# Designed miniproteins, single chains, continued (2): the designs that were tried, part 17

Each design is a single chain, and the fold is of that chain. pLDDT is the mean over its residues in the fold that is shown.

## One batch from the design tools (miniprotein)

Design m4559
Fold by ESMFold2-Fast:
Structure m4559 (fold): chain A 81 residues (1-81)
Amino acid sequence: SMEEIRKKLEEQVENLKKYAEELLEEARRHPQFIPLLREEFERAVASLKKKAEEAGDEETLKEVERIEKETLQRLDEIEAE
């Protein structure tokens, strides 16, 4: 059902938020791995964006884009230290 698809997308967004925080913590511990962590994160984001677009879920798409921008900015800040 459409509601089941929406619930799965919501769960995937929450998992992405958790993954982003864990990734930022890893970046702080091992800044030398930031290029690899960035690539892995961008691949995860691209996959979720595609699912949200295919589902027509504009709210989820905007939330994923927000998480992407904030996480990449924080990675850039860690890399610049």
Scores: mean pLDDT 86

Design m4560
Fold by ESMFold2-Fast:
Structure m4560 (fold): chain A 85 residues (1-85)
Amino acid sequence: MNSTQIQQAIDDLVAAFQAATSAAQQRALVQDWITNHPTVMRIFVNRNMGGDAAAQLADAIANQDYDTVVQIVQDSVAIRDARAA
């Protein structure tokens, strides 16, 4: 995947996550992205929170701890939004 495709996929992930207004929708969204676009979520977390957070994301996915996955993605979105402000 080239840099433009990765950037578009990250923008799509952020938009979808911001549109998910309930905890159930957020859990369903992260499960879908883990299944269909696992590399995109890892790159997004690494870019915003660094390698330790990306490793913690991988561990949470391996343990099927989707509440922790949602929290890490929420923190990554908040950091991205703060940089854009």
Scores: mean pLDDT 81

Design m4561
Fold by ESMFold2-Fast:
Structure m4561 (fold): chain A 82 residues (1-82)
Amino acid sequence: SEEDELLDRAVRLANEAYELFEKAKNMTPEEQKKILEEVDKRIAELEALRQQATDPRVQAFLDAAIAGLRDVKAELEKKLKE
């Protein structure tokens, strides 16, 4: 279904963003800033998918994924300011 395809895309985008955060752990602050830009692109794509989602379960997954990625992003941004 279209909702199943949307969920598959959302899972892929979330996994890519978490892989980028894992990769960032061994990077310079300048490289970490570039990773944050790439994560922002995945969050924006997830937000666009959220606007398309009509199944409440898929909407709930997207809301949780977006919130979780924003939290991890905020932690990395905080470390960059220290």
Scores: mean pLDDT 86

Design m4562
Fold by ESMFold2-Fast:
Structure m4562 (fold): chain A 99 residues (1-99)
Amino acid sequence: LDEVKEEAKKVVEEEIERLRKVAEELERLARESEDPQVRLLLDSTVGMIRMAISVMRISLENAEKKKDVDYLRKTAEDSKRLSDLVVSSAEKLKEEAKK
């Protein structure tokens, strides 16, 4: 259980750090944007990323409290899947913002 807990925590923390870097890049693009609509879209996306990070933290805490190995593994897998979707969406948004 402790080893699975530490592995899940490591995975979730790594995914949170990845999302945090994406949010920082989108925040920079929002500051550099002269188009108010693009700025609002980027700011909204940053808000959603920060919300996703909060959900990941809460999910990990709940999984740790339940001491359920399957739930810990599922939490790590869900975090990776969510991060991949968010990063993919952010990359497309960055392409549009630079046009």
Scores: mean pLDDT 80

Design m4563
Fold by ESMFold2-Fast:
Structure m4563 (fold): chain A 87 residues (1-87)
Amino acid sequence: KEVFEKHRKKVLEEAEKAPPRVLIDGAIATLLGSTHPEEQELALEILRRLLKEGDPETQAYIRSRLKEVRPELPPELQAKVDELLAL
């Protein structure tokens, strides 16, 4: 639990330094490829932060990518994606 929380903090700190498109593509790839709920939740948190804090181009790109990949995700992740799209 503590090891994952330290990893999460480090990933979020590195996210502030990375280009938004790289972060978005990485988060989407995690949602499509990871079976680990903790990794999926971290990816969703990164996307949520970028949707709230990002510029209009970044927000449009995230929404476009989420709409594109939504049908490929399991129902529980589709519901979480719908929450992000409502932001």
Scores: mean pLDDT 77

Design m4564
Fold by ESMFold2-Fast:
Structure m4564 (fold): chain A 87 residues (1-87)
Amino acid sequence: SALLEGLLGVLEELRPELSPEQYALLRAIIHLVAELAEDLRARGASPEQVADAAVAALRQYLTESGLPEAVRERFVRRAAEVIRAHV
């Protein structure tokens, strides 16, 4: 999906700043968020509802991940832009 490809693009932008373990964890989170967005769209949720839910889920997964705050905030900023553009 365009959303998944866009989110993976953000991950590649950050790759030089990430450990292999952090990269793998963010990749897993990206797939979960993209799957949630697709499921909500299939159930007839509006673009705004899909975007809000996807961003909220992303923030929750990142908080639970234990990733450094600076990495989490940079990723969320870029990922939220991609989510809003592709839902």
Scores: mean pLDDT 87

Design m4565
Fold by ESMFold2-Fast:
Structure m4565 (fold): chain A 72 residues (1-72)
Amino acid sequence: EVDQTPVEIPEEDREYLEELQRRLEEASAAKDWDRAIELLEEAAEYLLSSEDPVLQQVGERLREAVKALKEA
């Protein structure tokens, strides 16, 4: 079925996500979970500010995951 058109991520958003991914890898390698949680919160806010409902949904899921990590 043709309903699964891939979401085209703008170049600016892709660059931002790539930078966040790199920072998350650095935080993970350093075992700095506080830093990783901060970066995930920034990513969630960024995604929730998107006009794309798919990206907004991903942002909501990410925010829920961050909340769970803080409660653990």
Scores: mean pLDDT 72

Design m4566
Fold by ESMFold2-Fast:
Structure m4566 (fold): chain A 95 residues (1-95)
Amino acid sequence: MSVNELLEELVTASKNLDTDQILSILKELQTSGVKLTSDQALTIAKALTIFAKKTNSLKDLRKLELAFNKLKFESPITASTFGAELLFYRAVLEN
Protein backbone atom coordinates (compact mmCIF):
# COMPACT_ATOMS: atom_id res chain seq x y z
CA MET A 1 0.00 0.00 0.00
CA SER A 2 1.32 3.48 -0.85
CA VAL A 3 1.92 6.10 1.85
CA ASN A 4 -0.82 8.27 0.29
CA GLU A 5 -3.34 5.40 0.51
CA LEU A 6 -2.40 4.86 4.18
CA LEU A 7 -2.88 8.59 4.85
CA GLU A 8 -6.36 8.53 3.25
CA GLU A 9 -7.29 5.55 5.46
CA LEU A 10 -5.87 7.41 8.50
CA VAL A 11 -8.10 10.45 7.83
CA THR A 12 -11.17 8.18 7.51
CA ALA A 13 -10.29 6.21 10.68
CA SER A 14 -9.75 9.49 12.60
CA LYS A 15 -13.19 10.82 11.58
CA ASN A 16 -14.74 7.48 12.67
CA LEU A 17 -12.84 7.47 16.03
CA ASP A 18 -11.41 4.04 15.13
CA THR A 19 -8.41 3.91 17.48
CA ASP A 20 -7.39 0.36 16.49
CA GLN A 21 -7.36 1.23 12.77
CA ILE A 22 -5.37 4.44 13.42
CA LEU A 23 -2.79 2.51 15.46
CA SER A 24 -2.57 -0.16 12.72
CA ILE A 25 -1.93 2.49 10.03
CA LEU A 26 0.70 4.29 12.16
CA LYS A 27 2.44 0.94 12.77
CA GLU A 28 2.45 0.26 8.98
CA LEU A 29 4.08 3.67 8.40
CA GLN A 30 6.65 2.95 11.14
CA THR A 31 7.40 -0.58 9.80
CA SER A 32 7.82 0.70 6.22
CA GLY A 33 10.78 2.80 7.42
CA VAL A 34 9.59 5.70 5.25
CA LYS A 35 10.92 9.12 6.29
CA LEU A 36 7.77 11.23 6.17
CA THR A 37 7.85 14.57 4.33
CA SER A 38 6.61 17.75 6.02
CA ASP A 39 3.37 17.58 3.98
CA GLN A 40 2.77 13.92 4.94
CA ALA A 41 3.55 14.65 8.60
CA LEU A 42 1.12 17.61 8.53
CA THR A 43 -1.61 15.36 7.06
CA ILE A 44 -1.04 12.85 9.89
CA ALA A 45 -1.07 15.63 12.51
CA LYS A 46 -4.32 17.10 11.13
CA ALA A 47 -5.99 13.66 11.07
CA LEU A 48 -4.93 12.91 14.67
CA THR A 49 -6.08 16.41 15.73
CA ILE A 50 -9.57 15.59 14.32
CA PHE A 51 -9.52 12.43 16.49
CA ALA A 52 -8.23 14.31 19.56
CA LYS A 53 -10.93 17.00 19.20
CA LYS A 54 -13.76 14.40 18.89
CA THR A 55 -12.59 11.69 21.32
CA ASN A 56 -13.51 11.46 25.01
CA SER A 57 -10.73 8.91 25.71
CA LEU A 58 -7.51 10.11 27.34
CA LYS A 59 -6.21 6.51 27.17
CA ASP A 60 -6.66 6.40 23.37
CA LEU A 61 -5.02 9.84 22.94
CA ARG A 62 -2.00 8.59 24.91
CA LYS A 63 -1.74 5.49 22.67
CA LEU A 64 -1.83 7.69 19.55
CA GLU A 65 0.82 10.06 21.00
CA LEU A 66 3.18 7.11 21.60
CA ALA A 67 2.56 5.71 18.10
CA PHE A 68 3.08 9.14 16.46
CA ASN A 69 6.39 9.61 18.32
CA LYS A 70 7.71 6.35 16.76
CA LEU A 71 7.35 7.75 13.21
CA LYS A 72 10.34 9.14 11.29
CA PHE A 73 10.02 12.73 10.02
CA GLU A 74 12.22 14.86 7.76
CA SER A 75 11.51 17.83 10.09
CA PRO A 76 11.28 17.66 13.92
CA ILE A 77 9.18 20.87 13.93
CA THR A 78 6.12 19.06 12.53
CA ALA A 79 6.23 16.44 15.31
CA SER A 80 6.56 19.19 17.96
CA THR A 81 3.54 21.07 16.58
CA PHE A 82 1.28 18.02 16.95
CA GLY A 83 2.68 17.32 20.40
CA ALA A 84 1.59 20.77 21.59
CA GLU A 85 -1.96 20.32 20.17
CA LEU A 86 -2.25 16.85 21.73
CA LEU A 87 -1.28 18.24 25.16
CA PHE A 88 -4.02 20.87 24.81
CA TYR A 89 -6.72 18.25 24.08
CA ARG A 90 -5.45 16.02 26.89
CA ALA A 91 -5.75 18.95 29.34
CA VAL A 92 -9.36 19.51 28.21
CA LEU A 93 -10.20 15.81 28.77
CA GLU A 94 -8.49 15.83 32.20
CA ASN A 95 -10.67 18.85 33.12
Scores: mean pLDDT 73

Design m4567
Fold by ESMFold2-Fast:
Order: C-alpha cells, then sequence, then structure tokens
Structure m4567 (fold): chain A 81 residues (1-81)
C-alpha cells in the first residue's frame, strides 16, 4: 500500500540520519545536529503512530530528506577541506 511504502521510506530515512549522526555528527554545528535530531525524533514518532496520515508522513519525509541532504553536503565540504 501507499502507507506501507511511506512507512518503509521513513524507516530508511531514520536509519540514514542515525548513521550520519553517529559517523559524522562531530563535523556538523550544534544547531545542525539539533535540527537533525529533532526531525529524526519526529520521524520515529510518526513511524510508531498507526494513526499518522499519509499527508503527515509525506511532509515529514520531505523535511527529513532536505535536512539529510544539507547535512551530507556539509560533511562532504568539511572532509574536502
Amino acid sequence: SELDRLRAGLANLIAEMDRLLAEHGALLSPEERAALRAVRDALRQAYDDPTASPEELLALQRRGLALLTRARTRVARVEAA
């Protein structure tokens, strides 16, 4: 189902955020780390909520992907310096 697909996407996004924070969190600013943790926590809450709407899941997935992309770009720039 669409809901199952969205939930699988959220699970993958949470795992990727956790990996980035564990491996490269020190390369991010405190504000960037806090923003990633906050969105990751929101994603986990939505993933564990059987009443979460597809619209809510999609909005959180979009926000999470944007922050993850920004953080990955930051890590790449710091590692290249």
Scores: mean pLDDT 86

Design m4568
Fold by ESMFold2-Fast:
Structure m4568 (fold): chain A 65 residues (1-65)
Amino acid sequence: GMSREQLKQRLRDHLRDVYPEMPDSKIDEILSYFDELLDQGVPPEQAVLEAVNKAQQIVDQMKAS
C-alpha cells in the first residue's frame, strides 16, 4: 500500500489540480486535518474523502465571500 507521505503528496497534487485558486495555507490546513483523521484511526480511504469534503467547504466559503 501507499505510505502516509505518498498519500499526502497525491492529495496535495489533486487539490492543486482541482482547486488551483486555493492558497497553500489552506491546502496545508486540509493536509493537517488528514493527519488528524489518520492519527484518530480513520481508514485512509475515508480520511481522503473527508479531506476532499473539507476542501470543497473551504472553496465554497471563498467563492461566497
Scores: mean pLDDT 83

Design m4569
Fold by ESMFold2-Fast:
Formats: sequence, C-alpha cells, structure tokens
Structure m4569 (fold): chain A 81 residues (1-81)
Amino acid sequence: SQAEKRAHLEEAIRAFREDFAGLKEALAAGEVSREDAIAGLRRALPQLERLREEAKEVDPELAEEIDKFIKEIEEEIARLE
C-alpha cells in the first residue's frame, strides 16, 4: 500500500538523519577523522537519491524533504573539505 511505502521511506530517512547527527557529534568529539566523515557522507548520497526518487511517486512533500537533506549533506561535505 502507499501508506506502508511512505512509512518505510519515513523510517529510512529518520535513520539517515540520526546517523548524520551521530557522525557530526563523533566528528566534533574527535572520534572520527574529517576524511572518514566525508567518505561516509559520500556513501550515503546514492542511497538518499534512490529514496528521493521512490518518494516522488508516493509523497512529493517527502521527496522535497529528502532533496533538502541531500543538499545539507552536500554542504557539510563542502565544509569538511
């Protein structure tokens, strides 16, 4: 169902946001290098792009939120480089 697909996408995005927040905390604490953080963020981008495309067919507003999140990650990569 569309509701089940939306719920799964929302859960996936929540997990990515939690991972992103945790990575930023680890970076601030010196528990991860800038290079490793950049590598992790770059690995997440293709997965988020797929989730964004899936969301376009299910919930266009969710797709826009995912697109905004992708841009936040791209901005963080640029700041860390």
Scores: mean pLDDT 88

Design m4570
Fold by ESMFold2-Fast:
Structure m4570 (fold): chain A 69 residues (1-69)
Amino acid sequence: SDEDLKAFSEAYRALLADPDNEAAKAALREAMLRLGASEEQAEAIIALIQDGDFEGAQRLAVRVVLEHS
């Protein structure tokens, strides 16, 4: 839904701004699961952001949006 996509985008941007933001990690996990993404995909995006692999994180985020929008 549009609400779930908005929640995902907000959590993703918050985590990019602060990779240690535990609330943003929790929000991203919840939003991704609501979109129909797997728990593994949620943890993969979080790990990529925390590792500073922003290109990898963006690529996976685009895939999640395209598959679940």
Scores: mean pLDDT 83

Design m4571
Fold by ESMFold2-Fast:
Structure m4571 (fold): chain A 61 residues (1-61)
Amino acid sequence: SMEDELLAALRELGKEGEARGLPDDRMAEVALQALELSKTQSVEEAVEAARRRLDELVAEA
């Protein structure tokens, strides 16, 4: 399903976030925002938004 594809992509993004020093609570914010976006946008668009948010949060650290 599209939700399963999104969750798989978010798991990989979570591993990348951990490798880049992003705390779990920040990664949870990225995942929740992507899940909300997926209700109105494609999985590709939600994952792209999650990627941008991850990069933003890493830059804030």
Scores: mean pLDDT 80

Design m4572
Fold by ESMFold2-Fast:
Structure m4572 (fold): chain A 80 residues (1-80)
Amino acid sequence: FSDEEIEEAARWAWSHDYKGSLMKALSEIAGRPIENLDQLIEAAKENEEVAAVLVYMYKNKFFTTDPESLREIAKKILAE
């Protein structure tokens, strides 16, 4: 993914995460805290699973905060 795609996807996800539940789930996947948009963008650039989840949700206009669903999305995009 390009930096531009990651940044657009991250901004979209951040704007839809009204409760912070997605940031919490992505923090668990990334193994680091994600407390703001800049940290979300950095986490996505450093972690391909986070990037895959964000870009998938943005392109499909699909939003989920379920950790199981997020892991399955990442696995599907990166492996199949």
Scores: mean pLDDT 81

Design m4573
Fold by ESMFold2-Fast:
Structure m4573 (fold): chain A 77 residues (1-77)
Amino acid sequence: MEERLLELLERALETSDDRAAEEAGDLFPKVGTEEARELARRVLERVQALRDEVLARYGESSEAVLAELEAELRARE
């Protein structure tokens, strides 16, 4: 499940795919505590890696969204 969530989040960030974002939102509450911790770690690492690319494509508003996502994922570890 965590791998699919990462794929959906990456797709949503790279292609602005509303369907991928919606599917990620539906899956997020269904992960278990252990899976949530590992997911939080992996998504945080991936978000940091994609940060410069997302900012270059979508501008400063995406930086705020990424920062909020990182804060939420950190809170779940």
Scores: mean pLDDT 59

Design m4574
Fold by ESMFold2-Fast:
Structure m4574 (fold): chain A 82 residues (1-82)
Amino acid sequence: SMRAEFERLAKIALEEFDAAKEAEIEASLSPELRALGREIQALGDNLTDPEELEAAMSEAQREALRLSGEAAEAVRAEEAAL
């Protein structure tokens, strides 16, 4: 269908945009930070077991919640400083 074709093309365009943005960020990093990024990617590429994927997803959710909490605390601290 035309809708499915549009969704497929939109996904490809989004992936190309994200890849270009990632390459730009990586080019701006120090060699040490680039090496760390590669180690994180290698860890992700080696997760083939369902239990390992579930553990990785749980860690990602905890990290996302922690970052959200830090953002909320930063806003609260900024308001308190006014």
Scores: mean pLDDT 59

Design m4575
Fold by ESMFold2-Fast:
Order: structure tokens, then sequence, then C-alpha cells
Structure m4575 (fold): chain A 75 residues (1-75)
């Protein structure tokens, strides 16, 4: 369905954002402000996925929680 395609595309986008954030963190190139923006983007994506694919939304939430733990380490 078109809704499933939308959920799949949003999930792929979440994976890309998370991967870029993690690489930037490992290279010491991610600021607190950058990480907070990435977290907010993942939360917005999860909210958009939730009515289409709750399992995919839960996976995005897990990625978001990982970045929140990294944010606590930077503060």
Amino acid sequence: SEAQLEADVLYALALIIHAISKVALERGKETVEDLERDIKLLEEISAQIAPLDPQAAARVNALTEELKKELERLK
C-alpha cells in the first residue's frame, strides 16, 4: 500500500539520520545542538510512522533513545 511505502521511506530516512549522527559523534564532529536537532527529527519521524507501522515506529524510538544517551554523555 501507499501508506506502507510511506512508512518504509520514513524508516529508511530515520536509519540514515541515525547513522550520520553516530559517525559524526565517533569523529568528534557532532555538537550538542546538532544532536538535539537529530533527536527531534527522529521523534517527528516516529510520530509520523506510528499510525502507519507501529513496529517501525518502535524501532525509530530505540534509535532515538540511543542518541539521547549520547547527548547525556556530551552534557
Scores: mean pLDDT 88

Design m4576
Fold by ESMFold2-Fast:
Structure m4576 (fold): chain A 98 residues (1-98)
Amino acid sequence: MPKPLSNEEQDEIYKELRSLYGKLNDNDKLNKAANLLATAFFHTTPVEFILASGEERKNLKIRIKLSVDSIFYLATKEEKEKLTKLVFEKMVALAEKE
């Protein structure tokens, strides 16, 4: 199981996400947001749930989407869906690597 992030590390990630001012209008912001969210979710989600199929996978994607919708309030639906997909893909890549 990945080591949990400290409360301070989680607060720093959230602060950096808020510094994007709810926007995903360029690839640099999209990649930064995807890396930050993937890190936060990876350290709070058991690896077995990241690699799961069916309902657990669907529930994880819903949780990611809710966070994206809350943080990126000025982004389009298309941008939010793209970010949610990238976050999930990065989490899977982290879970499959040592």
Scores: mean pLDDT 77

Design m4577
Fold by ESMFold2-Fast:
Structure m4577 (fold): chain A 105 residues (1-105)
Amino acid sequence: AAEKALEAGGRAARGAVRGDAEGAAEGTLEAGRYGAEGGREGSIATGAGGGLAGMAGGAAGIAGDERGRRAGLAANEGGNLGETGGPEGSLQGGEEGARRALEEG
């Protein structure tokens, strides 16, 4: 679960760098879903998927162009909600991060 959440976060970051808002949003949403699954299995990765996707998006945005930067920052804000909210927070963070990435990218 945690490994898949990290992989999805990496895809979100690549999407943000390329200015691909849809790819950034999809990776963020998937990371949130894998984080929620890990939490339900009793994993300490509860919320990690959303948070990791947000952080990866933010980092990618800083490295990328202005459009990628905006998408990354938006994903980072959404992902942080998942980091503290358990399985439901992970899903919420992923969904919010994806929504913001689509709006800003």
Scores: mean pLDDT 58

Design m4578
Fold by ESMFold2-Fast:
Structure m4578 (fold): chain A 70 residues (1-70)
Amino acid sequence: MEEVRRRMLELQEEFREALRNRDLDRAYEILVEMHGLVVEAEGLSPELSAFASRLMDEMVEQLIRLLESL
């Protein structure tokens, strides 16, 4: 569980860097990997699932805001 949570936080950091660099291909790759972790978290615990969903929603919102600025 803790390893999954740590990987999610690492992906969030990498996602922020991809957005700063306007690397949309990398940002998309990170979102796909994050979605896989969200699905995995659903099988592990409700608390981890809620945490993963919140991170995913935040990342998607950040991407949408960037795309709206283009």
Scores: mean pLDDT 81

Design m4579
Fold by ESMFold2-Fast:
Structure m4579 (fold): chain A 110 residues (1-110)
Amino acid sequence: SDLATAQAYYDRGDQYYAAGDYERAIAYYDQAIDYASGIDDLLTGKAYHNAGVAYMHLGDYERAIAYYQRAIDYAQNIDPDLARRAYLGIGAAYLRLGNYDAAAAYFAKA
């Protein structure tokens, strides 16, 4: 099924993330999103969040923010802790970009 395929890609993404291969982790999380989107909002939100964290490790803070925002969109009403962690991630990304006002605003949302 598409959901079983999404879960397998998500789990593979986690394996590459744990190995420090953030580019491959993101590729597998993106595949998980493609198969889970419209079927499992929580799995879609988790994949966006973990891809956002991987982008933070790569120093791509703008992409990290975009992925964390998508994680919030999917998870905010289902998993408030995942949404809170995504808000913290956006705040951290804005700190790295030197936008202290935006960082403070997003930390306040967490």
Scores: mean pLDDT 94

Design m4580
Fold by ESMFold2-Fast:
Structure m4580 (fold): chain A 100 residues (1-100)
Amino acid sequence: SREELVALLDAAIDRLRALKAKAKELGLDDSAAWLDTEIAYLEWVRQHGSEFEALLAIMSTSGELVVIKSRALKLGLYDLAEEAEKTLDWLAEQSRKLLS
C-alpha cells in the first residue's frame, strides 16, 4: 500500500541520516555528500514517486552503501562499515518484501 511504502521510505531516510552523521564525524566528506544526495532522492520519491521508483531508489541506495562500506573497511573505520552493512541487509530485506 501507499502507507506501507511511505513508512518504508521514512525508515530508510532515517537510517541514511544516521549513517551520514557518522560519516561526517569521521571526516568522510565525500561519503556524507553521497548519502545527502540519496536522502534527497528518497525524499523526492516519497512525495512524488511510484512503488517502482521507490524500488529503484532503494536499489540505487544499496549501490552507494557498498562503496561506503568498502572505503570504510579500507580506512579501518569498522563501526561505519558495520552500520553500512546493517543498512544494506535491511534494504535487501525491504526490497524482497516490495517484490512479494
Scores: mean pLDDT 83

Design m4581
Fold by ESMFold2-Fast:
Structure m4581 (fold): chain A 78 residues (1-78)
Amino acid sequence: SMEEKAELAALIFLREVVKHGEINEETIEAAAREIEREAGLSKEEARKIAEKVAEYAKKNEVTFPNLFKAAKEALEEL
């Protein structure tokens, strides 16, 4: 479902932020690759989601609920 994909994308993004220590191009690329692999999205769709979640995370607290909202919104815009 869209909710399951949004949850997975948010968890992947949070994992990559923790691993890399910051939200930069390396973090976004890593998140996009894993979202493509685990959520079954195209490379282009996964990249768009990772970029939109990153933009939201720069302006909001990096928490699972916040990342989930951003991922769900990004998926609805595909």
Scores: mean pLDDT 86

Design m4582
Fold by ESMFold2-Fast:
Structure m4582 (fold): chain A 82 residues (1-82)
Amino acid sequence: TEEALALGTALLAQEIARAAGNEEAVRLVEKMLEAFLAGNLKEAEEYAAKAEPLVLAAAASLSEEQLREAYEAARRRYEEAL
C-alpha cells in the first residue's frame, strides 16, 4: 500500500539520520510521515524537501556496515508497526 511504502521509506530515512547523529533530520522525517498519514500532502512535501538533503548527507557519511545496521533497525521497526 501507499501508506506501507511511506512508512518503510520514513523509517529507513530516520535510522540513517539517527546513525549519523542528525536528530533534526529524524524529527523532519517524523513530521513528514505524520502529515502524509493525515492526508496533508503539501505539508508532507515541505518536510520531505527539508529532510532529503540531510538524509542524503547522512547516508553519504556512513560506512557500508553502518548503512546495513540502519536498514536492519528500520526493518525491525517496520515489522513491529504492522
Scores: mean pLDDT 84

Design m4583
Fold by ESMFold2-Fast:
Structure m4583 (fold): chain A 80 residues (1-80)
Amino acid sequence: STLESLKKFAEVLREMIPQLPPDLAEQVEELVKKLEEALENKDLEEAKKVADELMELIGQAPKELQDAIQERLDKATEEE
């Protein structure tokens, strides 16, 4: 489901924050908090918007880091 996928996305990104460059980590942390808030409030439209912002921000990261995040997301959602 979309909610389950967004929850897994938030969990993976939160776990990856310590591995991010400090400036990127701060921005990702803020957006992950917004995503978690939207999910807690069951605001699916806001959650999707924040997830899109997170994907755009991650898309600016080095390819190796993008690949690591995607691998963890794929592993987390394969059983859905």
Scores: mean pLDDT 78

Design m4584
Fold by ESMFold2-Fast:
Structure m4584 (fold): chain A 101 residues (1-101)
Amino acid sequence: SAKDETLKNTFLKKAEELKNTDPKKAKAYEYFAKGIDSLYLAPKKNGKKAEKYFLDAIKAYPDFPEPYFALSFLTLIRDGDTKKANEYFSKGIKLLKKHPL
């Protein structure tokens, strides 16, 4: 959808802006954008690929809440695992409160 493309492009732009000042955060934003692109193009076929990108984003920048919300959504729609989805969502909320936008 147009919303998915907008979200992807927003984080790709942020990554480009940060690549020389905060390369770890820039890399995390790039991984997140790749995850969104993979997830929304073909969620059932690309779910594992999207999951890897979101996990790589967290590894590059652990205080990044957005990948946790994406993992929560992916876990819920792909696996129906409400417990795991809630764990990811809770982690995202904790990080968001620590670094409010």
Scores: mean pLDDT 83

Design m4585
Fold by ESMFold2-Fast:
Structure m4585 (fold): chain A 71 residues (1-71)
Amino acid sequence: MAKELEQRIYNALKLQKDGKVTPDQAADHVADLLREAGVDEKDVKKVADLVKQGKTDEAYEEAKKALEKVS
């Protein structure tokens, strides 16, 4: 269910905010979760780029929008 993937993405971004993972590690993990959900590569790249920039809140909102397209 998209909500469960949304929660997994939130947890990955929280690890980045808490300094437990690098932005690149968080971006790779979030990208993999979105690809598993069937999200288009253009939307995956958009979210990953925001995560790499440290824009975790914007990345989370874009990830939710991308998941809604495949739900």
Scores: mean pLDDT 82

Design m4586
Fold by ESMFold2-Fast:
Structure m4586 (fold): chain A 74 residues (1-74)
Amino acid sequence: APSAEEVVKAAEERLRELVEEHAPSLSPAQLDAARTYADLAVQELRELLAQGASVEELRAVAERHERALRDFLA
């Protein structure tokens, strides 16, 4: 099973990949908004990790952010 730190790292990489995959299809304003969202999502995950959040909680938050970002990029 992954550690809490590994869950956050995987989420950071996944959110970055989602933005990069869609970057060629986005306007500059949309790309900036997507990057800002990803950065804030990562910040929240890191803050939760620092507060001792469980692997299960971190996964749930990461999955919600990935879904929200995918919906924004659609």
Scores: mean pLDDT 86

Design m4587
Fold by ESMFold2-Fast:
Structure m4587 (fold): chain A 80 residues (1-80)
Amino acid sequence: DEKLKILLSNWTGSEETKQGIILYYQKKYEEAVKKFEEAIKKDPKDVDAYIGLALALLELEKYEEADKYIEKARKIREEE
């Protein structure tokens, strides 16, 4: 959609997070989870990767895991 195109054209984050977002919008949630996990492993302060991971986990109905990563994203933002 248009929002995804705008996000990707102005993307300044990691390639792994960008690929995760693309997979998420293609509804490939399990593959998106793996890409966001790779992004977090490479950069533990990548807030967008934590948010993307949480959103993909919510689509997979893994609510407890999603909440964990949402809290991680909040803490990183508070430290900035």
Scores: mean pLDDT 80

Design m4588
Fold by ESMFold2-Fast:
Structure m4588 (fold): chain A 68 residues (1-68)
Amino acid sequence: MNTKEEAKKIAKEYFESQGAKILSIEATDETVTVTYEVDGVVYKTVFSREKLSKENFILAIVSHEELS
């Protein structure tokens, strides 16, 4: 299991590689929540920390929603 800081780094690097602008990143013992903007649209994605890795990024998604 990654530390909170490692989990935030994995999430940040992934979204930045996809051209997203990171607005916030929050980590708890259970989840990492990322709010980000792509082409003027704001999204919020929540990941399971236990499942989050560079290889299993998509499988770690718990929820995803469009905010704007």
Scores: mean pLDDT 78

Design m4589
Fold by ESMFold2-Fast:
Structure m4589 (fold): chain A 69 residues (1-69)
Amino acid sequence: SVADEAGGLVREKLLERGYPGFTARSLADLVRDLIEQGKSLEQIRKELRELGFSDEEIQIVIDSIKKVG
């Protein structure tokens, strides 16, 4: 699914940038859930910002989703 592919790509990109495995897994799982809920890119960006994720982490998520879909 698009959600599974986007989540996998988010995890890979975060690990490549030196983020810890638990951080990469947690954000990837959250991104998958938000996509499965039908959230738009702008809604995902807003929710991640409200949860305290950095601009870099959010940009990795958005770029990953755009690349898959």
Scores: mean pLDDT 88

Design m4590
Fold by ESMFold2-Fast:
Structure m4590 (fold): chain A 68 residues (1-68)
Amino acid sequence: SLEEFREQELASARAYLESLGASEEEIERVLAEIDRVFEENRDASREELEKKVLGVLMRAMEALAARR
């Protein structure tokens, strides 16, 4: 289901960001962006949602690298 997929993506994103040393504040911000992707794109295909979530994660990785 979309709900299960959303929960899985949020859990995977949290684990990934924690592995990169992100702070709880940074993690919460990124998870909120992912949550918003699901809210704004509720009629999108799973493939489209996966691409949008990947985009959020890639931007988060770049931001974390810049915060040194």
Scores: mean pLDDT 82

Design m4591
Fold by ESMFold2-Fast:
Structure m4591 (fold): chain A 71 residues (1-71)
Amino acid sequence: IIDLLTQGAGAAGTPEAREAAVRAVSAYQQGDLEKAIEYVERGRRIAREAGAEEAVRLFDQALDILRQQLS
């Protein structure tokens, strides 16, 4: 998860997407999966608007894993 989010933030190339990924990592480490998902969804949206397709792919992978853990 953490590696996927870090790579996604780097690929997005925007401070806003990086900030969202950092907050997602913090929420995940605290066990707050719902908050982590919210931050990853935000980062994905920002990356998509920026046309950063690789970042969107990495954030989608992280979301799949987080949602599976929440189930």
Scores: mean pLDDT 80

Design m4592
Fold by ESMFold2-Fast:
Structure m4592 (fold): chain A 95 residues (1-95)
Amino acid sequence: GEELRERLEELLEEAEELEEELKKKIEELEKKGKEEEAKKVKEALLNLQIAIGMALIALGLEKLLGEPQPELLKKSIEILEEAIEEARKVLEEVG
């Protein structure tokens, strides 16, 4: 119930911070002419943004329906956790 919502909100905060880190890394890589590395970070950013959007839709749908949506929240948590992990790996790969 509430614990799933709190976990998803915590992950959203982490994801938003990571989104800003990815944007800064893209700018840095593009200034250095590292186009292939910049492309990898852009792909990770897009995947993270999609996961964030899905999480926001899940929270909005729960509010709209007025009842707990534990399966939808769990799926959104899993997708967002995977997107965060992938984005962190890409950041480590590109240095």
Scores: mean pLDDT 87

Design m4593
Fold by ESMFold2-Fast:
Structure m4593 (fold): chain A 73 residues (1-73)
Amino acid sequence: SVKDELLNLGYRDYDKTREAFLEVGKKHGIYDEIKKALNFSSVYPIGLSRALSVLEKHGLVEEALEEVKKLLS
């Protein structure tokens, strides 16, 4: 699934995945919501999963995947 692909990318390159999520959040006016979700735990998989749930709630999961792919290119 798209969410599983994003989780796998986040495990491989957390910093680029985080940057992509924050950029998508900024573009759609939910930057603070994404940032709060990412920063909620020092265990990065928990924060990443919470941020993915926020993106899913706003219908932005596919856009986030494209942004991660762009930053990894």
Scores: mean pLDDT 83

